Designed miniproteins, single chains. Designs and how they scored, part 91

Each design is a single chain, and the fold is of that chain. pLDDT is the mean over its residues in the fold that is shown.

## One batch from the design tools (miniprotein)

Design m3151
Fold by ESMFold2-Fast:
Structure m3151 (fold): chain A 75 residues (1-75)
Amino acid sequence: SALEQQIVEHIKRLFEKLVAEAEKTKDPAVIDKAMAILRDTTQLALNDNRLSEEAKKEIKEYAEEALKRLEEIKK
């Protein structure tokens, strides 16, 4: 649905903003907060009965990619 697509896109944009801020600052505190927000947002989405299994999978896959990028910045 259009609403589901909007939710997925908003979550993806949030994850990109979190990664971009971490890349810009390279501050461990900023990276740790970004990881926490990403994990919490993903968990909320996976527990949202309004989202299809396809949408949940897409959010999960995007979250895994964003987490890998954050882990690389933290090195």
Scores: mean pLDDT 86

Design m3152
Fold by ESMFold2-Fast:
Structure m3152 (fold): chain A 83 residues (1-83)
Amino acid sequence: EKEKEKKELFDRMVDIGVEALKRAVDLTVEAIEKGLPPARSVEESRAIREAVLTPEQLAQLDAWDSRLNAEEAEIRKKLEEIK
């Protein structure tokens, strides 16, 4: 039963990570659709975001990543408590 709970927490953590990545990708795609060249790599995607997004919007993205990391840390702590 504890093994199943651990797996479910891991799967949930992965799903949360994937959702956050999807949102970050969607935001980058919107920037490209506004007339920027398509991103060929993560580095190019980052450069495009910095070129199109305001510092405030970039800070909001960073805050979103920090929030996701906090949720992952919380899940990880619960997982350690179960162990």
Scores: mean pLDDT 65

Design m3153
Fold by ESMFold2-Fast:
Structure m3153 (fold): chain A 72 residues (1-72)
Amino acid sequence: MSPEERRQAAIELTALSVELSAAYFHVKIKAPQSVIDTTLERVESLIARVEALGLHEAAARGREKLADIRAS
């Protein structure tokens, strides 16, 4: 992984953490389904980007958290 890829990985991981937190919050407050769906789509997109960067364990942890949110 190049230094540029490592910087991009840090940005994507931070964005994933923020969007996962937002998704948890929206589900807990029973936000409108359209808001929940949009946030979940962003999380899935970020997981795919993290996976594409070769961060398979971080992507797997993201998928586990997403599954927990969907089960809520």
Scores: mean pLDDT 82

Design m3154
Fold by ESMFold2-Fast:
Structure m3154 (fold): chain A 55 residues (1-55)
Amino acid sequence: SPEEEIARIRALLADTRASLDAQVAAGVITPEQGDSLRRAAEAWAEREIARVLAR
């Protein structure tokens, strides 16, 4: 269902944010890289949710 697809997209975004925060804290990526990747993930999620809602 669209509701389940949106819930999954939101869960993936939350997991991605947590993973990026952990990677920055561990020094695997820079805060600047983390911020850039977070914005890209958010933009992806917004586009996917809009696509689901347009059906």
Scores: mean pLDDT 88

Design m3155
Fold by ESMFold2-Fast:
Structure m3155 (fold): chain A 75 residues (1-75)
Amino acid sequence: DKKKKAYKEATKIIKELLPTVSIGDAKKKAIDTLVKQGVPKSVAKESATKAAGDLGPVPDQQTADELARREQRLS
């Protein structure tokens, strides 16, 4: 399962980077690393995007932007 291996690796890379970088930057690094390992760019992008989405905007704390959007919905 090429997608499953790429997803697992992307999740690992993003999870390692999340404490020090944004999820967008972690996703970029995961794509770059997967492509470097010989994963096709399309599979790397799909797997990193899914991993980033699954890890959410909240590894430890919510962003101000997410809280602002939620605040608007409360009214």
Scores: mean pLDDT 69

Design m3156
Fold by ESMFold2-Fast:
Structure m3156 (fold): chain A 65 residues (1-65)
Amino acid sequence: MELDEAMVEIAAAVAKTIGLIDDFRIEDGTVTVYVTKRTADTEKAVEELKRIAEKAGLELKVVYK
């Protein structure tokens, strides 16, 4: 459980570092991902994060700015 949560955090941090997402928060069993616009690359990154979050038992929410 904790290991899977760490994997979500690492994956989101990588996506943020390479510019695919703007920011993220993990709060009360939910991972919230912030993106400036919807592109194929950002959508693929969000899909991957959703898959990892689901394995960790977390809900993924996406906020488009």
Scores: mean pLDDT 77

Design m3157
Fold by ESMFold2-Fast:
Structure m3157 (fold): chain A 91 residues (1-91)
Amino acid sequence: MHKEKAIELLKELEEMSRNNEGSREEHTELYLEILREIAKAAGLDEATIERLLEAALAGAAAFEEAFATLSAEQQARIEEVVREVEEELER
């Protein structure tokens, strides 16, 4: 369910960007929801998800640092979900 929701939200974000619709604020909110659903699909706990989302808002360097604190297994699960979402979007 979370993976399907992430795909749905990504398609919505892509459509908004393609049509030059939505505010910068709306795009940011949608992006954070996408990240949340991907992290949930990867099986991360709520505290870890919130930490990653806060880091994402702070910038790329902060996000990379937060991601690096995850276990190799957690990182692999996120990468797998992202790959599956990207594959589905290409169809």
Scores: mean pLDDT 79

Design m3158
Fold by ESMFold2-Fast:
Structure m3158 (fold): chain A 70 residues (1-70)
Amino acid sequence: MTVTLTVTVTNTGSVAQTATVDMIATLNGETTVLQSETVVVAAGASKTVTFTADVPEDAHVGIAVRTVPA
C-alpha cells in the first residue's frame, strides 16, 4: 500500500535546529524506518517534509522526530 505523509516542523526557539524526520512502519511489534529526511529549520521558521513509501498492508504508520542544534 502506498502512503503519503506531510509533516510540518516548526522551530519556536532562537537558534537554528537540525531535525531528522523518520517515516516508520510497525508490524507485529517490529518497527522499521521506511524513509528519513533531515531539514535545517531557522529560528522562528517552519519546514514541510513529504514522504511517499510502500507500507505493508497491516502495518501501523508513524513519524519519529529527532532534533539537534544546527
Scores: mean pLDDT 80

Design m3159
Fold by ESMFold2-Fast:
Structure m3159 (fold): chain A 82 residues (1-82)
Amino acid sequence: DEAAKEEARKAAEEFKKTAEKAAELASKYPDVKEKIENLARQAESTVDSNIALGGEAARAAAFGAKQLAKRVEKETKELLEK
């Protein structure tokens, strides 16, 4: 489904932008930055794998990418507060 793949790509792009901002905020804290970068890398791999499968998996990838973006943002905030 092309619409589902398009949503998955947009969600992945939004996720990437969120992860970049998170890494920038953590740039003054090397340990925190490394943890955020690892979370972003794992999330991207998961989204890419699901998009490649297409159809139902692409729909799941769109939802998953949005959830992963929220998780990266939340984890970044928690790590910076500690």
Scores: mean pLDDT 66

Design m3160
Fold by ESMFold2-Fast:
Structure m3160 (fold): chain A 82 residues (1-82)
Amino acid sequence: PKYIVITGTTPLPEVKKKLEEAKKNGKKIIFVEADPNTTSIEVIQRQNVVLGLLSRLGLKEGEDYFIVPYGDDKTLEELLKK
């Protein structure tokens, strides 16, 4: 698949490494949100930092990266097959 997957619980240094890998290999990003029912404030803050970073890098939602809600396995599978 032509995607790099980042989750809402992925550590920031690993997020940076995955973004560099995606850029180097011409891959798009899939961002999978953390569980909204059990997510700590720290994980929510981390998600906001990651989404802010994607925006700051000039990446566009739906073109360069895709946001998949927690538990939406069907959308994730459909994206990974493309």
Scores: mean pLDDT 75

Design m3161
Fold by ESMFold2-Fast:
Structure m3161 (fold): chain A 81 residues (1-81)
Amino acid sequence: SELDELLERAVLLAWQGYVLAGRSEEGTALAKELSKASPEERIARLEELARQFLASPNPAIRQVAERLLELIREARRLLEE
């Protein structure tokens, strides 16, 4: 579905944010957890992670967070339909 494809892209982007932070193992663990989660649970966890990334001193990680929040906003719209 369009929602599933969008959430998969959001998970990949979150993983990239973790790689930039030197925390790739945490990104891999998150992707595994979210593969078993409902769309609503995935959205909530990714949105919380994006807010954490916005607090990063690394501007590249903050840019990832901004893009992630855009994808999550779109996912929420699709979920509400």
Scores: mean pLDDT 87

Design m3162
Fold by ESMFold2-Fast:
Structure m3162 (fold): chain A 91 residues (1-91)
Amino acid sequence: MAEELLERAKKIADNTISALKKAKEVIPEYKDEFDSAINDIKNGLKYIEELAKQGKEEEVREAVERLTKYSNSIIDYANELIKKAEEEKKK
C-alpha cells in the first residue's frame, strides 16, 4: 500500500537528515554540502508524497528505492569524510 511505502520513506528521510545534521557538527567545513543533501532528501520525500496522493503505488515504490539508495550513498560519503577528518586529528 502506498501509505506504508510513504511511512517507510519518511523514516529513511528522518534518519538520514539526523545523521547529516550530526555530520555537519563534526565536520562543519562540509556544512553546505550536507545542507544541500538534506534539501535533496526533503524534495525527494515531497515528490513521493505527491505520487502517493495520486495512488501511483509502483512509482512510489521506485521513488522510495531511489531515496533509499541516495540516502545510503550520502551517509557512506559523510562517514568517509568524518573518518578522514579523525585521521587528520592524530596530533
Scores: mean pLDDT 83

Design m3163
Fold by ESMFold2-Fast:
Structure m3163 (fold): chain A 94 residues (1-94)
Amino acid sequence: MKEEVEKVLREAYDRMLAATDPEEIQRIADEAIERVKKLLPDEVAKTVAGYLRGMAGYAIAAVENPESRETFVGAARGLADLAIEEAKKKIDEL
């Protein structure tokens, strides 16, 4: 379970940052949220979905504000790392 969740979150992060279309970034986030809902209890899935939405927001901001791309990419990465840590912690509490 932990390894599968980490894989989903890392793949979503990589795909979002590689994408240049805001609509594609949103689709990547929505797909990752649906995958997480199938892997985690509802309360944990809701928390992780919040991080995935935040990551998508920063990835879109990086595309729309290329002069500030590094700042937004850093913020998205921070949210990805927090999402993985939070998911692992909550899985251990089950």
Scores: mean pLDDT 84

Design m3164
Fold by ESMFold2-Fast:
Structure m3164 (fold): chain A 85 residues (1-85)
Amino acid sequence: SARDRIDKLVEEVNKLIEEYNKETDLSKRQKIREEILKKVREAIDIAEQAGDEKTAQALKDTLTKIVMTSVWSPNSPLPDVVLPP
């Protein structure tokens, strides 16, 4: 189902966030960040195609938070992604 695909992507994103938060090399952190953003955008597309506006909005809010944190507070940890039920 669409939700199963989204949940799998979120699981992968949360593993990448854990790697990002442990990484001290800024160049490597940037590559991890790019992979996180790619997977979050893919999850947004799946949610929008499925008509799941609540999940799509939660993922868009997450995308904004990741972008804002990584640009303006690059030394701050990224929070885990949590979706509505």
Scores: mean pLDDT 84

Design m3165
Fold by ESMFold2-Fast:
Structure m3165 (fold): chain A 77 residues (1-77)
Amino acid sequence: TLDMSRLTPEEREILFRVMGEVQERLRQVYEQTNGDLNKVKAEARVLIEEMARRLREAGVPEEVVEEIVRTYRKQLE
């Protein structure tokens, strides 16, 4: 589990916002594909990379970004 105490309040706000947008997009894909989990997983892989890019651009430390990406990739296996 990601230790959120390692993040500043500002970095935490950015993380929660980006994660919320990813979850909403995955929900839309689920609805559009009538619950096709394989398509949701494929889109999730793309969104994880976009999430990582946005977090890096926002100044979130690389070690935290890598930990988040690793955690989400494991959930897709």
Scores: mean pLDDT 77

Design m3166
Fold by ESMFold2-Fast:
Structure m3166 (fold): chain A 81 residues (1-81)
Amino acid sequence: GAEEGRRLAERGIEYAKEGKKLLEEGEKNNDKEKLLKGIGLILKAIGDALAAAILGVKNNDPEVLALAEAAAKVAGGEIKP
């Protein structure tokens, strides 16, 4: 249902925002632990965005597809957290 796709997309957006912030902080401070944690969160965000996109297509849900696209763009660095 639409609820599952929306939940995955929203979680993906949050993971992408936190991951990007940790990557930026890790690069600025040469903090390998923050860099690794940031990478892990970005990978989780990509997984959630893909799962949400699949559900959006399957359920013909344009709102879930839009949220999945937003999650992917944040993870890809097109939108700053």
Scores: mean pLDDT 78

Design m3167
Fold by ESMFold2-Fast:
Structure m3167 (fold): chain A 93 residues (1-93)
Amino acid sequence: SPLLEEAYEKLLEEIERAKAAEEAGASREEHQLLLIRLANLLQEARDTLPPSEFVELLDRLLAEIRRVLGDSPMGRALAALVEGFRALAEAEA
């Protein structure tokens, strides 16, 4: 889906920003703003995409977060956020 790929590309850009911020020693406030930005993009995707495509997006994003950020503090925070959306999507399916 073109909409799914567009949403995924935007979310990948935020993951790369999160990695750069963590490598730069970003503040707690900067980490919180990155989490809020990712949450807002995930909510937009949830409102825009069919449920099956949203779940596919979350699964792909979770794999990429683990690949790019691993077990870092930011990686764990972003993975927890995505897993939260995944659990909500499954409960509403």
Scores: mean pLDDT 85

Design m3168
Fold by ESMFold2-Fast:
Structure m3168 (fold): chain A 65 residues (1-65)
Amino acid sequence: SARREAIAAAAFQLEGIGLGAEKVEYKGDEITVVLKGMSEEDAERLKEYAEQLAEETGAKLKIEY
C-alpha cells in the first residue's frame, strides 16, 4: 500500500542520514531508531526528524538508547 511504501521510504531516509544513528529498524508499520553512541545534539535532531516522518506517514515510532 502507499502507506507502507511511505513508511519504508521514511526508514530508509533515517538510516541514510549522516547523523550517525547506531541502527534504524523497520518492521510492519513500526520504525525503531537506536540513538546509542550519538552526540546529544545529533540525537535530538534525528529524533525530531523521525517524529516528523512518523507524523507524515502514520508510522509507529520507537526511540531506543
Scores: mean pLDDT 76

Design m3169
Fold by ESMFold2-Fast:
Structure m3169 (fold): chain A 85 residues (1-85)
Amino acid sequence: LREKLEELKKEIEELLKKTKDPIVKNALKNLLKAIELALEGRLLEADIELGIAYISIGVAKLIGDPEAEEVAELADRLAELLAEL
């Protein structure tokens, strides 16, 4: 599970380097924070950060951001991994 979280973290970091959209960038930062908290065993705080990321993703979808779907898929993958903990 730790290895899968670290792999997801790397994918999010790579996307964050390429994205210019501030809403998408904020969602990716919250996902990274959620992964860091999960790796520390701070699962409640990780769930809170994931929830904040979903709010940002919802806003990105509402305004028609083309990156919103990709970020939503990353958030869904993180949610599945957190559910295994």
Scores: mean pLDDT 84

Design m3170
Fold by ESMFold2-Fast:
Structure m3170 (fold): chain A 55 residues (1-55)
Amino acid sequence: SARVEALAKRHGLSVETLKEALAQAATSPVVRRVALHDLEISEEELEALIREAGI
């Protein structure tokens, strides 16, 4: 997804690394909190990214 690619580029991550982080955030409240802070995104944006990444 273009949004996942843009976010990965903004933070110097590979798309694969970002997708792995999104998958962990989907299942772990602690990882979710860290991802929201580190990626500087809202919970609504995180949920949209998880859906668009096919997680």
Scores: mean pLDDT 82

Design m3171
Fold by ESMFold2-Fast:
Structure m3171 (fold): chain A 87 residues (1-87)
Amino acid sequence: SISQLTTRLNRVLQQQGASPFLVTEGQKLIASLPLLPEADRTTLEQELDEALTRIESGQAEVADELLRLDVKDGILRLKRAVEKVTA
C-alpha cells in the first residue's frame, strides 16, 4: 500500500540523514503514485518496494534508488502527456 511505502521511505530518509532535496523528491514521488494509471502505479509501487528492501538491507543508498525512481516516474508522466496531445 502507498501508506506502508510512505512510512518506510520516510524511515530510511531519516535514518540516512537525507538532504532536504532528497526528502522533497521522495515526497513528490509518493504524491505522484495516485496520479498514475493503475498499471504504471503498480509497477512503480513494486519498484519502490524492491528499492526500499535493498536500502533497508544495506545493499543500496536512498539517494541512488530515489533518483532512479524519480527518472522512471518522469518518463511515465511524459509518456502520458504525449499520448494526451498526440491522440
Scores: mean pLDDT 80

Design m3172
Fold by ESMFold2-Fast:
Structure m3172 (fold): chain A 75 residues (1-75)
Amino acid sequence: MAKVTVTGTDGKVAEGEGHGSAGAAAAGYGALIKMGSGGRQVTVETEKGTATEPAGDSAGGAGVAGYRAARKAGA
């Protein structure tokens, strides 16, 4: 299980969960939509580690950042 935290440009934070790198991407996308703000960074935590990736101000950018962070975190 990957825990995904998206931090917005306005300081808002939203969380989601997913299985593997694809699940983390979906969670990052969904968290940004739920937050309603532009994305600044995405942090993914797994049992194997934690990684953070910069995200653009789009939901797609948060999804890509979630995928990359999940791969680095061992998801």
Scores: mean pLDDT 77

Design m3173
Fold by ESMFold2-Fast:
Structure m3173 (fold): chain A 66 residues (1-66)
Amino acid sequence: MKKLSKKEIKELAKKFGVSPSKISKVEKELVRAAERGEGVDPEELAKKYGVSPETVYEVARLLAAK
């Protein structure tokens, strides 16, 4: 599984009005869950990091496209 580039993280942060560090934390959690074969609830993850569920869905979509 490939990680998001710094450019992709910044573009997502700008699009959703959140800090790049929050995008990186969401990405890291999704990558870790995928490597373990674990399911993750996007709404719970969004609440945990203070982002919208749409932010989590978009990060997951970009990771799946790699």
Scores: mean pLDDT 79

Design m3174
Fold by ESMFold2-Fast:
Structure m3174 (fold): chain A 80 residues (1-80)
Amino acid sequence: SLEELLERLEELIRKALAGNPGGVVQGVIDGVRYVLLNLDLEEARREMEEFLRWLSTLKSVSPELLEEIREVLEELLREK
């Protein structure tokens, strides 16, 4: 379901941003949820690619974690 995919995405974002202040992590989660739920498919896809690009620059994010996040985002965009 859409909510189960969003919950899975939240868990993956919390792993990617582990060690950051909770308010910063929650802000990122809220922003990503806003994009996926409120923007059109083209804008959401563009924002998703920018988000993944940013995550790829973080040394705390493994290639495996980045791929898991990409897969969940692609599923969420298909549900849109």
Scores: mean pLDDT 86

Design m3175
Fold by ESMFold2-Fast:
Structure m3175 (fold): chain A 65 residues (1-65)
Amino acid sequence: MSAQEAGRAAAEAAAKGDAEGAARYALWHIQSGNSGGALAAAMGAQDEGNAEGARAGTEYALKSL
């Protein structure tokens, strides 16, 4: 899954009120051995129009460092 695909999926899940699904897509990047992937997924969510998801993902990525 690309960062943009993960961001879009996270944005869609968040829009449906599915916090678990949104977290799952961010976590997929971390589990792939790329902690920066959570930040990339947040940027993808912002590109797809989810500013709140982008902010939350950025905070999570920084906290995970």
Scores: mean pLDDT 56

Design m3176
Fold by ESMFold2-Fast:
Structure m3176 (fold): chain A 99 residues (1-99)
Amino acid sequence: MEVEKLQEEAYEYAKEGALNEKPEEGVEKAKKPIEEAAKISREAGQKALAAAMRGAYEGYKEAAEKKGISVEEYAIEVAEKAGDKPTGADKAAWEAMKK
């Protein structure tokens, strides 16, 4: 009961942050339900963390679809907006993932 609610909160916060190009804000908000779940049990904390990771991925996926770009391209845009510019090495690693 409580664990399912905390999982849902962690998922929604992470998803909203990723979708709105504010992943750091989403992570900060998701941290509270994850910590509350961890106080119940280690397994509950792990499930809440997994829910947050799923939320972030789904948020990036939806935002990328709206922009007509890949999830990875959207993640790079979000990182740039946070003041973290991808290096030549980061771009080379991304290209190496494509066949």
Scores: mean pLDDT 72

Design m3177
Fold by ESMFold2-Fast:
Formats: C-alpha cells, structure tokens, sequence
Structure m3177 (fold): chain A 98 residues (1-98)
C-alpha cells in the first residue's frame, strides 16, 4: 500500500539521520572499541536500508511481498534503529566523561 511505502521511506530517512549523527560523533570519540562497534552498526544499518529499498521497489511494481518477508524486514528495521540509538548514547556518554 502507499501507506506502507511512506512508512518504510520514513524509517529509511530516520536511519540515514542516525547514521549521519553517529559519523559526526565518531570524529570526537577517542575509544577505539566504540568506534569499531559503531562502524559495524553503520554497516548493518546500510545493509538493512538496501533491503528496505528492494521491498519498496517490489511494492511500487505491484508485486505481492509475502507477509513473512515484510515481518522480517520490519524486525530488522527495529533492531538496527535500536542498535544505532544505543551506540550513539554510548559515544555521547564517553565524550561527556572526557
């Protein structure tokens, strides 16, 4: 549905904004382990954005996307957004304690 596409596009925009914030914070961090963890979170998020874009392309083409595929993509979106928010908070805390 158009509503589902709009929802997915908003989630992509949210993830891209979190990735951008995280990349700026990485310039200020001195913790090499948090930097490595952040790069892994960014990579996972970028892979998920690519998967979501493929789902949007199928929906726009009028293809039926199985409900299980949609459920898995939505679950990955939830996990990746939570992971980005977690590492952003961790880096902000480290910067504030320096």
Amino acid sequence: SDELIAFLERQIARMEALIAELRELLKQSTNEQLKRDAELEIAGAEDTIAEVREVIAKLRAGEKVPIRELTLVLARLTVEIAGLEFIIRAIKKEIAEE
Scores: mean pLDDT 88

Design m3178
Fold by ESMFold2-Fast:
Structure m3178 (fold): chain A 94 residues (1-94)
Amino acid sequence: EELPLHPEIEKKMKEAVEEVKPKAEEAAKDESLDKVVEMARLMAEAVKKIAPDERALALADEAVATAAGDVARAQALLNEAVLLTVEALLKEIE
């Protein structure tokens, strides 16, 4: 079951997604390695817009730097950054 988000948090998430979406759609059209790096950059930008946690921001930046050489490592770092961001947002609605 989905927890209701606070209106301000929901608005910030929608704004971050809406700003990143057109860039992500352009990156998705190219099935090259450059697509993975661009997707990591866009995800890092989304995390920076909604994450209050410095650790989540650091993990997102490391993922962008890692993506060109180690896609699996970059994906793991992005997953942790997203998890920390969700945890921080969840605490704000409590």
Scores: mean pLDDT 61

Design m3179
Fold by ESMFold2-Fast:
Structure m3179 (fold): chain A 110 residues (1-110)
Amino acid sequence: VRSPFEIIEEAKKEVIALIESDPALSEEQKKELREQLNEAVELIKEGIQAAEDGDIKRALELLEEAVSIFVDIFRTLRSLNASQAVIDAVEKFAGLAHTSFLIELNETKN
C-alpha cells in the first residue's frame, strides 16, 4: 500500500509537468503556480499528520488553507486561459488530496 504522502507527491509531479508544458503560461507564471502547489502539498501533509495525531481541528484548518490555495490556482489558470488539460489535472489532484485526507480522518476514528 502506498503512503498518502507518496500518492500526493506523485500527483504533484504530474500536475507540475502539465503546467511546464502549457504554452499559455509564462516562465514566471509557471514558477508561481509551482510554488503555490508546493505550499498546498505541505499543508496537506501537515494536515494528514495532524489527523494521525488525533488533532482533528488542526487537520481541518490545514485542509481549509490548502483548499484556499487550490481556489487561487484555479482562478489564475482560468484568467490565463490555461489548457483544459491543466485545469482538469489540478481538479483531479485537489480531489485526490481531499480523498487522502478523509481516509486518514476515518482511520483515526476508532
Scores: mean pLDDT 78

Design m3180
Fold by ESMFold2-Fast:
Structure m3180 (fold): chain A 96 residues (1-96)
Amino acid sequence: SERQEKTRELFRETLEEIMEKKIEKLKSLPLSLLEKVLEPLKEAVEKAKKELFEKIMKEYGLSEEDVKNLYSLLLAGEFIGRLEETIERLKEATEK
């Protein structure tokens, strides 16, 4: 379970890092340009975030198979975590 939790946290942190890099690029734009499009930008924030997620997948060479593999690794991590917990309990029983 501890390994499983760390795997999920690592995945979340990785996504946050990728998102932060894109946000940094947006911050580098001229303020005058941002102010002109501020209202349309606010209204389209969700759509822009979804677009950006797809672009991140494309830009970093993540395919649908890569995404499937990531989900499979998360499921494998959950199984490993449960197995490790079971082994620890068996070890304690053997030492007594």
Scores: mean pLDDT 56

Design m3181
Fold by ESMFold2-Fast:
Structure m3181 (fold): chain A 72 residues (1-72)
Amino acid sequence: SIMEEIKKLVEEALKKLEQAQSIEEVLAIIREFEEKVQKLAPQMSDEEKKEALRLIDELGKFAAKKIQELKE
């Protein structure tokens, strides 16, 4: 399903973010993730979009934390 594809993309992005060594790498990972999600968005129902936004928000929080750690 489309939601399983989104969940897989989130999992892959999280694994890459854990290994990222620079802010530039974090931004590149997020950009790639956004481009992949945008390709799936036209095929999503409103309910799937709500769940995807929740997962995207969690990924964004992780990315923000990673950026803060890299600044320290």
Scores: mean pLDDT 82

Design m3182
Fold by ESMFold2-Fast:
Structure m3182 (fold): chain A 90 residues (1-90)
Amino acid sequence: MSGEQAFLEALNDPEKTKERALKLLEENKESLTEEQIKEIRELIEAYIEFLKAVKEKDYEKAKEILLKVYGEKYEKEIEEGIKKVEELLK
């Protein structure tokens, strides 16, 4: 599965993507610290909110979510990534 195909499948069903990600986290929790589990859970929630924003074509909200997760130092990469997502969905 390519990254593009995986992303499109995730975008089609964000709730199912969330369930799959949380199941993988639970299966691997014994190899992770409580702090790592919390951080990964927060990243999963942010990714699902990002998918929902993209599905609604709210690219401004999608950008805000990624900026909050990764920080302003990645703003250019985030903007370029969102443009690629928008082109992919045309």
Scores: mean pLDDT 81

Design m3183
Fold by ESMFold2-Fast:
Structure m3183 (fold): chain A 58 residues (1-58)
Amino acid sequence: MPEEVLERLYEAVVERYRGQAITEFAIRRVADELGVPEEHYPEAFAYVVERDRAENPP
C-alpha cells in the first residue's frame, strides 16, 4: 500500500480517536471508510501502531 495512503489513514485515526486508545477495531473502521482493501489491513495496523508508539513513547 502506498505510504501516502498509510499517512492519511494515521491522520484520520488520530483525528477521530483523539484522547482515546487506538484499537485494531478503530483502525479497521477508518480503513473501511477510506476504502482500504481488507487484504492490506495487517499492513495498515502495523503502520498505525508503530507510528503511534513513535509519537507517544511509553
Scores: mean pLDDT 76

Design m3184
Fold by ESMFold2-Fast:
Structure m3184 (fold): chain A 78 residues (1-78)
Amino acid sequence: MEKALEEIERLLERAIAELSKGTAEGLARGRELLAEAQRLAAELLARDPSALPAVEALFAKYEPAILAAGAAAVAAIA
């Protein structure tokens, strides 16, 4: 479980970094990284449903930064 959570966290951090570039390419790459993080979280939950609180806490921790960076990136390229 710990290694899977660490990989999801690394993907979320990379997604924020890409979204924070304020470019169309960064927005696209950030979205791809977010989709991969969600896929790994879904796989973890399918194998270990008891991981749900940890997964929810991890996404809740990063969600405000992801939403803010994503909104700023869309505004910058519009």
Scores: mean pLDDT 80

Design m3185
Fold by ESMFold2-Fast:
Structure m3185 (fold): chain A 68 residues (1-68)
Amino acid sequence: KAAEIARLKAEIRALLAELDTLPISSQEAAELSGRMLREVARGIETGDEVGMLRGIKRLLEEAIARAK
């Protein structure tokens, strides 16, 4: 569990750095932020930290794929 959380955090940091280099609109950034906030809220409610981090990772991967 702890090793998986550490790996997911590292992967999310790399994806955030990649997304920062891509031309996304203010609208797309706002929509992504809203979706990430919902994943965080769900993670807090359920106590599923791994599921929360996986959800955030998927949202970032989808945003990067659309921006390319």
Scores: mean pLDDT 81

